# Ledger of designs, part 55: designed miniproteins, single chains, continued (5)

Each design is a single chain, and the fold is of that chain. pLDDT is the mean over its residues in the fold that is shown.

## One batch from the design tools (miniprotein)

Design m18014
Fold by ESMFold2-Fast:
Formats: sequence, C-alpha cells, structure tokens
Structure m18014 (fold): chain A 103 residues (1-103)
Amino acid sequence: DIEKNLALTYLGLGQKYLREGDYEKAIEYFELAIKYDPNNGRAWLALGEAYLKMGKYEEALKYFQKALDIVGKDNPRVQKALAEVYEKLGKKDEAEKWKKIAE
C-alpha cells in the first residue's frame, strides 16, 4: 500500500528530527505518518515521545493512550511510555500499575 509506505517514510523523518532535538519538525512528520496510516501505533508512540521530551505531559499521555488503543496493553513500549508519563504527571498509582504490567 503506497499510503502505508509513505507513512513509514514520514515516521523515519520524524525520528531523525526527534534525535536532532527539532521537536516541532518531528511532530509535523509524525502527524503526516498518522494521516497516511492512522493505525500505525509506532507513529502515535513517537508523537507522544516528542511531547514528553518537550515537557508537555498531558499531550504525551493523550498520544500514548491512542497508541495503547491500537497496539494493546501487552506491548512493552506502550507499557514503559505510560509508566513514564504517569510518573511525570505525579500519578503514582497509575505509574505503579503500568510498571507492574511491564515486569
């Protein structure tokens, strides 16, 4: 599928800008990846990670919850992402829940 291949290209570009610390460009490319493949859980996780690195924890949580809806509770990357963002938000009980699932 041409749209899924295009989504993977935009995901890769977003990851490049995320590594370079250009979070605004990273977000733009992750949003393009989601536009072409809205079921790509990796793109939703990456979008959440960009917001987490910017200190925008409520937005990060929103996108990590969307990734959870797509890939499910048993995905180790989603488990770690949710544990980290809940800890940053001071939501200790939710953070401990996700840490226990990740063990």
Scores: mean pLDDT 89

Design m18015
Fold by ESMFold2-Fast:
Structure m18015 (fold): chain A 76 residues (1-76)
Amino acid sequence: MLEELVEKGKKLVEELKKWLSKNPKASPEEVEEIYELALEYVRKAAEALVTGDEEARKEAEELAKKLKEKVEEILA
């Protein structure tokens, strides 16, 4: 499960990198925000899986939602 969540994080980062490479419409500030959210998500998700803390897992899911919303906002 730790492996699965980390794998999802890696794919998300790769997809974002690919998207930014082909659609460089985001401002430097927006790119920075997305990058920080992605890093925080990966860190929190890994921590949640290592500790088995359900609350930490929910926090990671909330970060993933924020990341998705931020990407959608930039695409708009």
Scores: mean pLDDT 70

Design m18016
Fold by ESMFold2-Fast:
Structure m18016 (fold): chain A 73 residues (1-73)
Amino acid sequence: MTPAERAELLARQANAIAKLAEILGDHELSTQAKEVAQRYREAAERGDEELVKEIEKEVNTLAQKVNDAMLAA
């Protein structure tokens, strides 16, 4: 998988997290997830593979936060 392909997949995952957060009423988490998706696209455009790997960790953190919010609801 190229850095661009991986960034596209991770951006899609971040956008899915943003939609779930929006449904739960967590506008802050939704905004954070959208920002992460945009940073993935920017990193892919620059060919910054190291930045793509770093942002992947942030997506995992956001996924955990959405799961915690769903369990609390």
Scores: mean pLDDT 78

Design m18017
Fold by ESMFold2-Fast:
Structure m18017 (fold): chain A 64 residues (1-64)
Amino acid sequence: MEEIEKAAEKYGEELAKKYGLDPQKSRELVLRIARVLSQIYDPETAVELAKRAAEQLLADEAAK
């Protein structure tokens, strides 16, 4: 659980910096997706999938 929270927070901040978006919202997005996916996948896989999904959503937001 703590591993998911820390990893999601780190990746959320990295994506926010990369796309010039709100770091708090980006962290919350990655964490929320990772938490949902962790019910089906192991924590490491859930975080990796959440990062990819969040990056797509944040890239779409930055393109507007």
Scores: mean pLDDT 78

Design m18018
Fold by ESMFold2-Fast:
Structure m18018 (fold): chain A 60 residues (1-60)
Amino acid sequence: MHVLKVKADSEEKAKAAAKIVSERYPEVKATVEGNTVILETEQSVETAIGAALVAIGEAL
């Protein structure tokens, strides 16, 4: 399992980022803890990195 954490400017941006990741990468579990987006996947590291980059774009 790969776990990546992305910090957003706000909790609302973190929720928006998690939603977009869940829509584009259905194999990645995106959860929000405060202003942090937690991305979990059993897929490749490349999938985890791709999801994290999408989350960063939406979180800032």
Scores: mean pLDDT 78

Design m18019
Fold by ESMFold2-Fast:
Structure m18019 (fold): chain A 72 residues (1-72)
Amino acid sequence: LTPEQQAEIYEALGRMALSLGDYETAIKMYEKALALRPDSARAYENLGKAYEGLGDKEKAAEYYAKAAELAA
């Protein structure tokens, strides 16, 4: 698989984990996706959602800010 294809798989696994409320797995999957695509606004946005799900509002805000910067 290319790095792009691997990143897509990790993002898909992260979305599945988010939908199941498995925030820890979602974080791990999106971190792996970002290691392959460090400028993915979507991955940062979904990391924010995962940390928000865990109650870590400060870390969620940091990732949402990063996603907004990359999407602008």
Scores: mean pLDDT 85

Design m18021
Fold by ESMFold2-Fast:
Structure m18021 (fold): chain A 81 residues (1-81)
Amino acid sequence: SAMEELKKKARDEAVRTIAKQLNLSEEQIEDILRNSKTVEEAAEKIAEILNMDEKTKEHLKISLELLERRYLAQAKAEAAG
């Protein structure tokens, strides 16, 4: 559905934004996007690559969830007008 496509786009964009800020390569980002269906799964993969501690990983999950929500709201607004 169009809504599922918007959700996927928002999630992928949130992951790309944070992963780029963390200086992950394009290859690493594409691998994360192919192998994650949620921002939580993406956060686990990023934390694994960067050997993040549990506290840093939890902060990463929160950041990704907030950014996904923001991007989804923006995508819905653009689709409405």
Scores: mean pLDDT 85

Design m18022
Fold by ESMFold2-Fast:
Structure m18022 (fold): chain A 92 residues (1-92)
Amino acid sequence: EKEKKARELVKQALEYAIKGDFDKAMEYLEEAYKLDPNNKTVISAGLALNAYLAKDYDTAILFAAQGIYNSKDDPELVKALKEFIEKLEKEK
């Protein structure tokens, strides 16, 4: 349950990041981290979003791709991560 809920929060964080609302993205990510701090998907998404905020697009893409690898059993999360990567590729 907590793992599933953490993944839903990560998906919300990515959706807000894609919309450009980074305050909301970080808020959802912080809730996911509180719920499941050792979750590889939460860690990868956190590293990707922090790299993007630092304007390190290559590192953000790398960690988002790592998130896809760690979440291949969750097609909605994979889709959100792919959309995030597409946004980053267009902005760099």
Scores: mean pLDDT 83

Design m18023
Fold by ESMFold2-Fast:
Structure m18023 (fold): chain A 55 residues (1-55)
Amino acid sequence: MTELTVEAARLLLEALGDKVTLADIAKHLGVSPATVSRNIRRAGFRSLAELKEAL
């Protein structure tokens, strides 16, 4: 799940740019935004904004 969250964020960043949100990733993966936030933190990032800068 953590790996899928990071890959989904990367793909959506390429498609939507900096406007990608937790809700966009959650919809893509079929989970809640809270689950996406937890998976981002498990990947070592404090927020979606930090993950976006890493990608």
Scores: mean pLDDT 78

Design m18024
Fold by ESMFold2-Fast:
Structure m18024 (fold): chain A 117 residues (1-117)
Amino acid sequence: MIKLVQTGGGTVKVGGSATLTGKVSGADISKYDVWWYQKRPGELPELVASISADGKTVVIDPRYQGRATISRDVANQTATLTLSDLRLEDTGTYYFALEGADGTMFFGEGIELTVVE
């Protein structure tokens, strides 16, 4: 059974940086596309960034262009979202997800990031 564990988050000041990590067990991460979503209270989840299974296709949402990087470490079974120049609107719950070649999605439990003045 696939298990996703998220770490990182917490409270960070405006202009700071945060690193969010998803760790995969029970499956080979190299076979899955990686997605990161942000959910704000009362809003639908929105894409932050994604990276394809082969690592060749990276998508960063326009809200995070120049402020987000996404990477994968196959040897350690992790994928990492790094956010810089944090803004108040970056506050929310961040979800790590895997997509298989068949379109099956697996979601982590979410992790909260709070950005303060």
Scores: mean pLDDT 88

Design m18025
Fold by ESMFold2-Fast:
Structure m18025 (fold): chain A 61 residues (1-61)
Amino acid sequence: SKEALERVEFIKKLVEMTEPKANQKSMLEAQKKNVANAYILLGKRNGREEEGLEKAKIILG
């Protein structure tokens, strides 16, 4: 979805702005996992598990 793609770009920019260059790759992967898990959890809670899984897949790449 467009929302999940925009979320990936936001995470990339946030990590670039807040983390030393040496830590950016590991922090980006950690933040992607956290956001993907959040989409899965929200999907389950709202009866939209498939939508949550689709968004999580987009976040993880």
Scores: mean pLDDT 84

Design m18027
Fold by ESMFold2-Fast:
Structure m18027 (fold): chain A 57 residues (1-57)
Amino acid sequence: MEELRRRLEEALVSAGVDPETARRIADEAARLIYVDGAPEVEVGRRVTDRMRELGVA
């Protein structure tokens, strides 16, 4: 869980998301995968949609 969260947080910050928002998104994505058992592809799509809503690519 921690490695996935860290990598996602780092990728989001690199894409222009602020560190606090990136941490929240990464935390939510990791929780969906490891608590709810959601597929990584599904969670990745939701993260991408969230980034679009925030105005980052």
Scores: mean pLDDT 70

Design m18028
Fold by ESMFold2-Fast:
Structure m18028 (fold): chain A 74 residues (1-74)
Amino acid sequence: SKLEEFKKEADKIIDEVVARAQAEGLSLGTAIKEVVDRVLELADKYGLSREERLKIAAETVRKLVDRYDALAAA
């Protein structure tokens, strides 16, 4: 489905930014801004509804926070 294809591409964006964060010491705030901006642009291209975009933005922020917390705990 369109939503599943979108989620795969969004996960790639998250993976790219987290990898750069590990390599370059990117702050959580900078990572959130970059990923949310890129994911919302992608959502626009996929024609997702406002409600879907809001849910995706919230899920994306949670995924980033969880990954940064995991890095800090390691």
Scores: mean pLDDT 79

Design m18029
Fold by ESMFold2-Fast:
Parts: structure tokens; C-alpha cells; sequence
Structure m18029 (fold): chain A 77 residues (1-77)
């Protein structure tokens, strides 16, 4: 399974309310592609749903920084 498929499985599990399992699959996506901004954001959403707001903020920040870096590299070669 590639990073995108792990991320999709995590989204399915999150929709079912299986927060810990969703977290595992998002982490697997990040093990394959640590620059996968969407997986960082989705992991933040899961952590916030679990009441871990401080950890969620760190993951949102990482996802946002990666998305910004990718956008800037495309515009400013």
C-alpha cells in the first residue's frame, strides 16, 4: 500500500469513528511519504478529535509548512 492508499484508509476509519486506527494509517502514510501535507493535517484532525489539542496543533503546523514550501518552490524556482 502506498502513502495515498494509507491516507484514504485512515479517512475511512475516521469516518467510522475509529480514531486510534485512523491515526495508525495516517502515521503509515507519513512513514512512506513524510512530506505528505494532507496526511499531517488529517492526523491533526484525529488528534483534536481525541482531545489532544497541543499535539494536533504541531501536526497542523507541519502540514501547513510543507504545503507552503511546495507552493513556493513551484512559484519561486
Amino acid sequence: MDAEKYNEKGKELFAQGKLEEAKEYYLKALEIDPNYAEAWDNLGVVLKAMGKDEEAFEYFLKGGMLALQAAMEKVYP
Scores: mean pLDDT 81

Design m18030
Fold by ESMFold2-Fast:
Structure m18030 (fold): chain A 93 residues (1-93)
Amino acid sequence: SLEESLKLLEEMEKLYEELKKTEDEKKIIEILDKMDKIVEKLKELKAPKEIIKKALEILLEAAKIALSKLEDKEYILRVIGLALRAIGDLLDL
């Protein structure tokens, strides 16, 4: 439903604000994993393309911030992979 999709987008925005305040690398990855799951849920719900696009844009901004804070090579690779998938999803909209 539109109401459920908007609630998920609000959760995405809250996770983005949390990520900006987080310096712990493991916590950053946990936040990004939650954001990725919200995007997948929006796609499952067949949310309006505008909502999915906004969620993907927030996820990409979160990935950029994460990459500026991460030093662990495995976490960096995970975030790059997530960002590439998000870019692919945006191109398919």
Scores: mean pLDDT 91

Design m18031
Fold by ESMFold2-Fast:
Structure m18031 (fold): chain A 55 residues (1-55)
Amino acid sequence: SAALEEAAREALRRGDADAALSLLSPEQREASRATADSLIEIGDELDEEFRRKRE
């Protein structure tokens, strides 16, 4: 989110690296997990589609 990016930049300007990491780390982790889960689900759906078309 642009708001989190801006907040992280402001924290870094203040020299508060811990606050900047806290703002990015949990949401980034959740976003990465959501993306991975979506890719796995898409892969499974494509595998089922290919399974039907292959045979």
Scores: mean pLDDT 63

Design m18032
Fold by ESMFold2-Fast:
Structure m18032 (fold): chain A 56 residues (1-56)
Amino acid sequence: ADELIRELAEMLGTSEENARRWVELYKEDPYLASGLLEKEAGPEARELLERAAEAT
């Protein structure tokens, strides 16, 4: 889980804390989180977010 959070943070150019907030949002509303992240950072970031959420 921590490795996927780190990879997501590096991909987004953000902190691990912010990457964890994206994972929390995905668990609360996966469609909203996926759509917002794909728009901001592309489909690869969305796929990594999905994997990080599944690993927790």
Scores: mean pLDDT 81

Design m18033
Fold by ESMFold2-Fast:
Structure m18033 (fold): chain A 77 residues (1-77)
Amino acid sequence: SIEEARELLLQAERALQQGNFEEALRLAKKAYELAGESDPVLRAAALSAQALAYKGLGQDEKAQELFEEARKLFAEA
């Protein structure tokens, strides 16, 4: 549900603040799946959280790809 997706995204953001990048990535991926196609802004936020997690893990190219996808979703919202 959308409420579960928001809760997972908040948990992912806390994990990012704590430097738990693998946990943040796991939570952000679940948030993206639960957001579905009904909330493009929430999906974009979840992709941005995934991108930040990949950047924290040193995977800069993957992070750039996900930031680009998030930007496109924000533009469509």
Scores: mean pLDDT 85

Design m18034
Fold by ESMFold2-Fast:
Structure m18034 (fold): chain A 73 residues (1-73)
Amino acid sequence: SAREEALRYTAAAIELVGLLEEARLAIERGDRERAERAIEEALELAEELEPTDPELARRAREEAEELRRELEE
């Protein structure tokens, strides 16, 4: 159980970081649709991870908000 939970958490954390990176690259490339999707998915995953790792969730939300602000400019 603990091993399965740790593996699921690790996979989700890696996915979260990957989504934020995808959003950043999409913004750089001018792909607004992909950036918006990646930001939304990252925010959803951050909320899901908050009970397990509130610091990671907080930092991810801050980064996602910054990326969203860049996208709107």
Scores: mean pLDDT 85

Design m18035
Fold by ESMFold2-Fast:
Structure m18035 (fold): chain A 72 residues (1-72)
Amino acid sequence: VEEAVKAGDTEALIKAAGSPDPQVRVEAAYAAIKAGNTEAAKGIADVLSGDEDPEVQIAATLAYIYVAASEI
């Protein structure tokens, strides 16, 4: 079922966004956007919104913009 498949991808990407490695967190956000996974992008944007790293902040901003655009 579509929701189950999407949930699997979403869970994996959000888990990656929780990585102690900033590079992995950034890659998770970009992967969610590339896959068109709005649910993962939302979760990742929320997780990364408090980070002080410029690279992480850019990834979080892109995920947030993607979610906002996809829900209009």
Scores: mean pLDDT 73

Design m18036
Fold by ESMFold2-Fast:
Formats: C-alpha cells, structure tokens, sequence
Structure m18036 (fold): chain A 85 residues (1-85)
C-alpha cells in the first residue's frame, strides 16, 4: 500500500484515525488509540498525532528494519501486519 492508501481524505497527512482504520481494513485488528499514538510517536517527535509523507516513509522504514523486511519504504501487507503486532 502507498501513502495515498493510508491518507483516506487526501489532505497530505495521516491522522491516528486514518492509520487505525486502514490497519483494521487490512488486518482485521482494531488498534487502541494508545497503540496508534505509539506508532505515530515513533516517527513524530512533536506528538501532534499526524504523519506527513516523509514521516510516514520513516515509520514504514523503521517497521521494516525492526522486522527484517526489505527497507524500501513501501507499506505492503506484511508491513501493515507488523504495525498491528
């Protein structure tokens, strides 16, 4: 999945709600607000609850590196499942 698949309203940022809903649609796992906030906080030091495209790519690459996946910045199904873990 690309950044556009997570950015459901097309505003150029991914909100906590958009990230949570996308993970649920892909994996069937509903993350708590705290779990989603922790994922966002891993790439967003300001804690504003949103990720721009560059911050989102950084999050994806971090998840890929942590799980031994190819670090290409693409949020495929395996990356989204890893986010739900």
Amino acid sequence: ASFKAFDKDGDGVISAEELRDFIFEVTGVELSDEQVAALIASADADGDGTLDEAEFVALVRGVQAAHGLPVDGVADFEVVEAMAS
Scores: mean pLDDT 71

Design m18037
Fold by ESMFold2-Fast:
Structure m18037 (fold): chain A 82 residues (1-82)
Amino acid sequence: MTEEILKRLEELKKQIDELLEKALKGSDEEVKEAIEILEKWKEELKKLLEDPSLSEEAKKAIKELLEYIEKKIEELKKKLKE
């Protein structure tokens, strides 16, 4: 379970990085869509943290990914103001 969760988080981070690369090169509409997708993934990860069966390693990885997503959302929001 823990190893499977960690692998899924690694794949999700890769998808986040790909989404960000496309959004940063795209239109304001693409940036807005990327923010919406990231906010949705952030909410899903927060719900996953409510699972009492999660190991401390999995909880740490989820929290680190949540912080990463939050920083990237702020980066995209700043781009919309330029």
Scores: mean pLDDT 81

Design m18038
Fold by ESMFold2-Fast:
Structure m18038 (fold): chain A 79 residues (1-79)
Amino acid sequence: DEVERLIKQAEKLAELSKDNPEAVEYLQKAIDALRKGDFKTAAEYFRKAAEASPDPEIARDYRELATQAEILGKKAEEE
């Protein structure tokens, strides 16, 4: 359920980013990638969401999601 937890975290950040449609679009693409098991693509989109965010705290949270997606991808390769 690690993927579902990460998706829920991304959805919460999308709510906080309603005034930033570019970041929300990247978050949606990252969530789609997570659902497909494409953790590398998800991490890339989370980083793009961070770059699109002017709020440093929200940008940090997006980068944390990218790191978690990378960790999940690494674990999937080992399994």
Scores: mean pLDDT 81

Design m18039
Fold by ESMFold2-Fast:
Structure m18039 (fold): chain A 77 residues (1-77)
Amino acid sequence: SEALKKEQEEIARLIGRALRRIGDQIQAILDAKKAGASEEEIEKLEKELEETNKRVVEEIKEEDKKLEEKKKKLEEL
């Protein structure tokens, strides 16, 4: 189904963008550690990464749920 393929492509793009955001935040933590940033600054960056990971997981779950709902709708037809 072209509709399912399009949704899979949209999920792939979402994952790609999420990985880029996570990668940038990981790099920021590594750069901060290399620069001798305080434990408090590093903890702040790690907390921001944790919030990003939480948001990404939520977005992926939401898109996966939409894909499963469309699969069920197609199977009932």
Scores: mean pLDDT 81

Design m18040
Fold by ESMFold2-Fast:
Structure m18040 (fold): chain A 107 residues (1-107)
Amino acid sequence: NTELIKEAVRELIGASDEEIDEAIDLLENGLPPEIQATMREIIDYLGKNKDLTNEIGKVMAKVFSKYKDLTPEEKVQASLVIMIVEAKRLLDGEETIDELVDKILNA
């Protein structure tokens, strides 16, 4: 259910429809190496701080719980879309990892 995925992503990170559609296209047709590298940078940053990773996971679970018709597979897809949108924002210099963290924790 693409509409529920889009709504959950908008609530968590304030992404535009254009950002979400671009992220879905990249996920389906192949992620550029620079996006993959930036996604790994985010994962590495979070991996150094287990408490922060746990708090982000709780916020994401709380938001996804509002969208009861999202399947487990769709929640994974939404999480990947979020990661791609945020990786692109970081790569383009529109956001820092600290700003990303603060935004998700206040979702």
Scores: mean pLDDT 82

Design m18041
Fold by ESMFold2-Fast:
Structure m18041 (fold): chain A 70 residues (1-70)
Amino acid sequence: MSIEEVKKKAVELVKKYAPSLYESVKEAMDMVESRKELAVVLEMMKEVALEAGKEELAKKLEELIKEVKE
C-alpha cells in the first residue's frame, strides 16, 4: 500500500471513530514524508486511541502499522 493510501485510511478512521482528534491527526499526517515517519505517527495515534478506550480504532491502526513496517 502506498504512503498516500495509508495516510488517507488513517485520517478517515480517525474521522469515523474519534472525530475530536481529526484536525490534530490531519496536521500530523501533512508533515509525514517517509514510511518511518508514518509508522511513528500511527503508533502515537494507536496509543491515544487505546487511552481514549477506542479499541476498534486502535486495532485498525495496528493493521496499517503492519502494512507500513513491511
Scores: mean pLDDT 80

Design m18042
Fold by ESMFold2-Fast:
Structure m18042 (fold): chain A 106 residues (1-106)
Amino acid sequence: SAAARAEAERLLREVASLLSDAFEEEKAKHPERAAELDQQQLRLMGLIARALDALRAGDLAAAREAVKALKRLVEEILSKTEDPEVKKKLEEALELLERLLALIEA
């Protein structure tokens, strides 16, 4: 439905915001890792763009696969993250991604 699509797009925008904040904070604390973190952020933002495009096209299968890939990458980054404030933002992003996945699978 249009309402479900609008909510899914809103959740993806919140995920993008949380991830941007998390990476900005991590880069500020670890400037020596900026190049590595920029590459990870580009990969995450690419998956978000893919999910948004799929949702707008009504391709729920493609949207689901993009969200699953995004979730796996965030989980991988979280497993290697030590900063508690950055961890909290990544965990919040994962909760929103789980909610999004449930919404597009309904």
Scores: mean pLDDT 88

Design m18043
Fold by ESMFold2-Fast:
Structure m18043 (fold): chain A 82 residues (1-82)
Amino acid sequence: MSLAERARELIREGIEAAAAGDLERARRLLEEALRLAREAGDLRTAAEALGLLATLAAREGREEEAARLAEEAERLAREAEE
């Protein structure tokens, strides 16, 4: 499994954890996914992980962190289209 493939699997696990209400586990999985995506240079997967972290932060009531993460996700998504 490549770093990018591992990051995508961690995103899937993070989404499942969030759906189950385990926000702490979801955050940990998505942060690891972001780390691996960045290491792999996979900007699209990194943007996806950041967007999901932004949604999680908003769900936890961390509006400022959510806004910052969403802005970073949008930026990386635009870079991935280049």
Scores: mean pLDDT 86

Design m18044
Fold by ESMFold2-Fast:
Structure m18044 (fold): chain A 75 residues (1-75)
Amino acid sequence: LVASADTLVAQGKAFEAAGDYRQAGFLYRQAGDLYRRAGDNQKAAQAYRNASRAFEKAGDLDTAQQLQQQADQLS
């Protein structure tokens, strides 16, 4: 789970660097879900915060707010 989540974070960073913020957001959110399943709440919170920022840049403010709430819950 953690190794797969680490791969998704790396892919998310690549899409973010390419300006594809929506795709980056989806990848970071999936990474957060996998870290949470693995019991790594700190990495899950970080991934959800990265997803929130990516969705905010993509103009999806509702999803960004929801992900920020999930991150805060895990911190």
Scores: mean pLDDT 87

Design m18045
Fold by ESMFold2-Fast:
Structure m18045 (fold): chain A 66 residues (1-66)
Amino acid sequence: AREQARALHVQGLAAEKEGNLETALAHYREALALDPDFRDAWSALGEVYEKLGNLELAAEYRKLAE
């Protein structure tokens, strides 16, 4: 479970580098379903929503990463 959450986070980062933000969001959400305390995945969701122009959701997810 914990290792699977980290693997999903790595896959999300790879999707972001390719510009596939929707795929990145899906991987980060799956990681958080396995480990809700995984702060790096909450932070990554915030970054993706900022890139999508949704600054309010970006701030919300960044707060959950703290």
Scores: mean pLDDT 82

Design m18046
Fold by ESMFold2-Fast:
Structure m18046 (fold): chain A 66 residues (1-66)
Amino acid sequence: AQEHLTRAIKLLDEGKPEEAVREAEKAIQADPNNAGAWAVLGLAYSKLGKKEEAQKYFDKARELAS
């Protein structure tokens, strides 16, 4: 479960946001309550210029982290 989240974070650090989206989505599929996975998905979408989608995922991450 955490393996996909760790991989998504590394992919973002490497400048590969499209691949980071795929790994973050796998982390969410394994655990939809993982706030970190939603936050990483938001960061990846932000790097892709998809600001509205990024904000939606950040809001979900914040909700789950509360």
Scores: mean pLDDT 83

Design m18047
Fold by ESMFold2-Fast:
Structure m18047 (fold): chain A 89 residues (1-89)
Amino acid sequence: SVAEEVRRLALEALAKNPELSEEEKEELAERLGKEMEEVEKLLKEASEEELKKYLEELEKLKKTIEEAKKKGDPRAKIYEILKELIEKA
């Protein structure tokens, strides 16, 4: 599922953070997975007009991904999943 994939990627990204406990890492990863699953649901239920707006936001998302990669932001891979969900809708 999208939630499981995002949770896995978030855990991998957070694994190298020494300031977070293992419990905090798991909780944050689970929350991100659930949020992405809700986005997938919204995209599946979206109208043609709403999908057009999401495609316009896709160009902004591509820029966000590139900036996140430059900063070493672990969320970059999660944003890539969001991009794929929008492209498949």
Scores: mean pLDDT 72

Design m18048
Fold by ESMFold2-Fast:
Structure m18048 (fold): chain A 57 residues (1-57)
Amino acid sequence: DQQQKLQLYQQAQQQAQQAEEGARLVLESDPSEAGRETAEGALREGQRLLQQAQQAL
């Protein structure tokens, strides 16, 4: 269903945006190695979901 795929893509875009905002806030409040790893992990996961959703279109 093309409509369902588009909805999943839109959700993935929203999740990627939230991951970017969250990573920025984490780095502002905790610039430690743990904070950096957490932020990088979130950004990579968001990008992965977005790419997967794009391929499904």
Scores: mean pLDDT 77

Design m18049
Fold by ESMFold2-Fast:
Structure m18049 (fold): chain A 50 residues (1-50)
Amino acid sequence: SMELYERALSMPPAQAVAVLHRETGVDPARIREALARAKSAEELRELLER
């Protein structure tokens, strides 16, 4: 859901990676790259769900 990605963008990066890894199962390195690139929760979701 969008709420997960909205929340992640409000967190410190290390905490955001841990939460997103636990909730999505996506590799932490990929999550770190997505967080660095994404400017919005929508873009973050798109990068991780592709």
Scores: mean pLDDT 83

Design m18050
Fold by ESMFold2-Fast:
Structure m18050 (fold): chain A 63 residues (1-63)
Amino acid sequence: MSAKKEEVEKAKEEAIKALQKVTDPKKYAEAMRYLLLGEEYYSQGKYDEAIEYYKKAVEIATE
């Protein structure tokens, strides 16, 4: 993979792992919304935006 693709894959893995630890349904739903936004940008090849939203999902999931 290119360095950018490797970075976005790592950010995605961290977001998924963070979501798996969430037990509050409302917090899970909010974090999932940002994960899905990250997936949307990833599918468009917008890796910088995808990384931003994956990191936001982690932030919400870990608060």
Scores: mean pLDDT 82

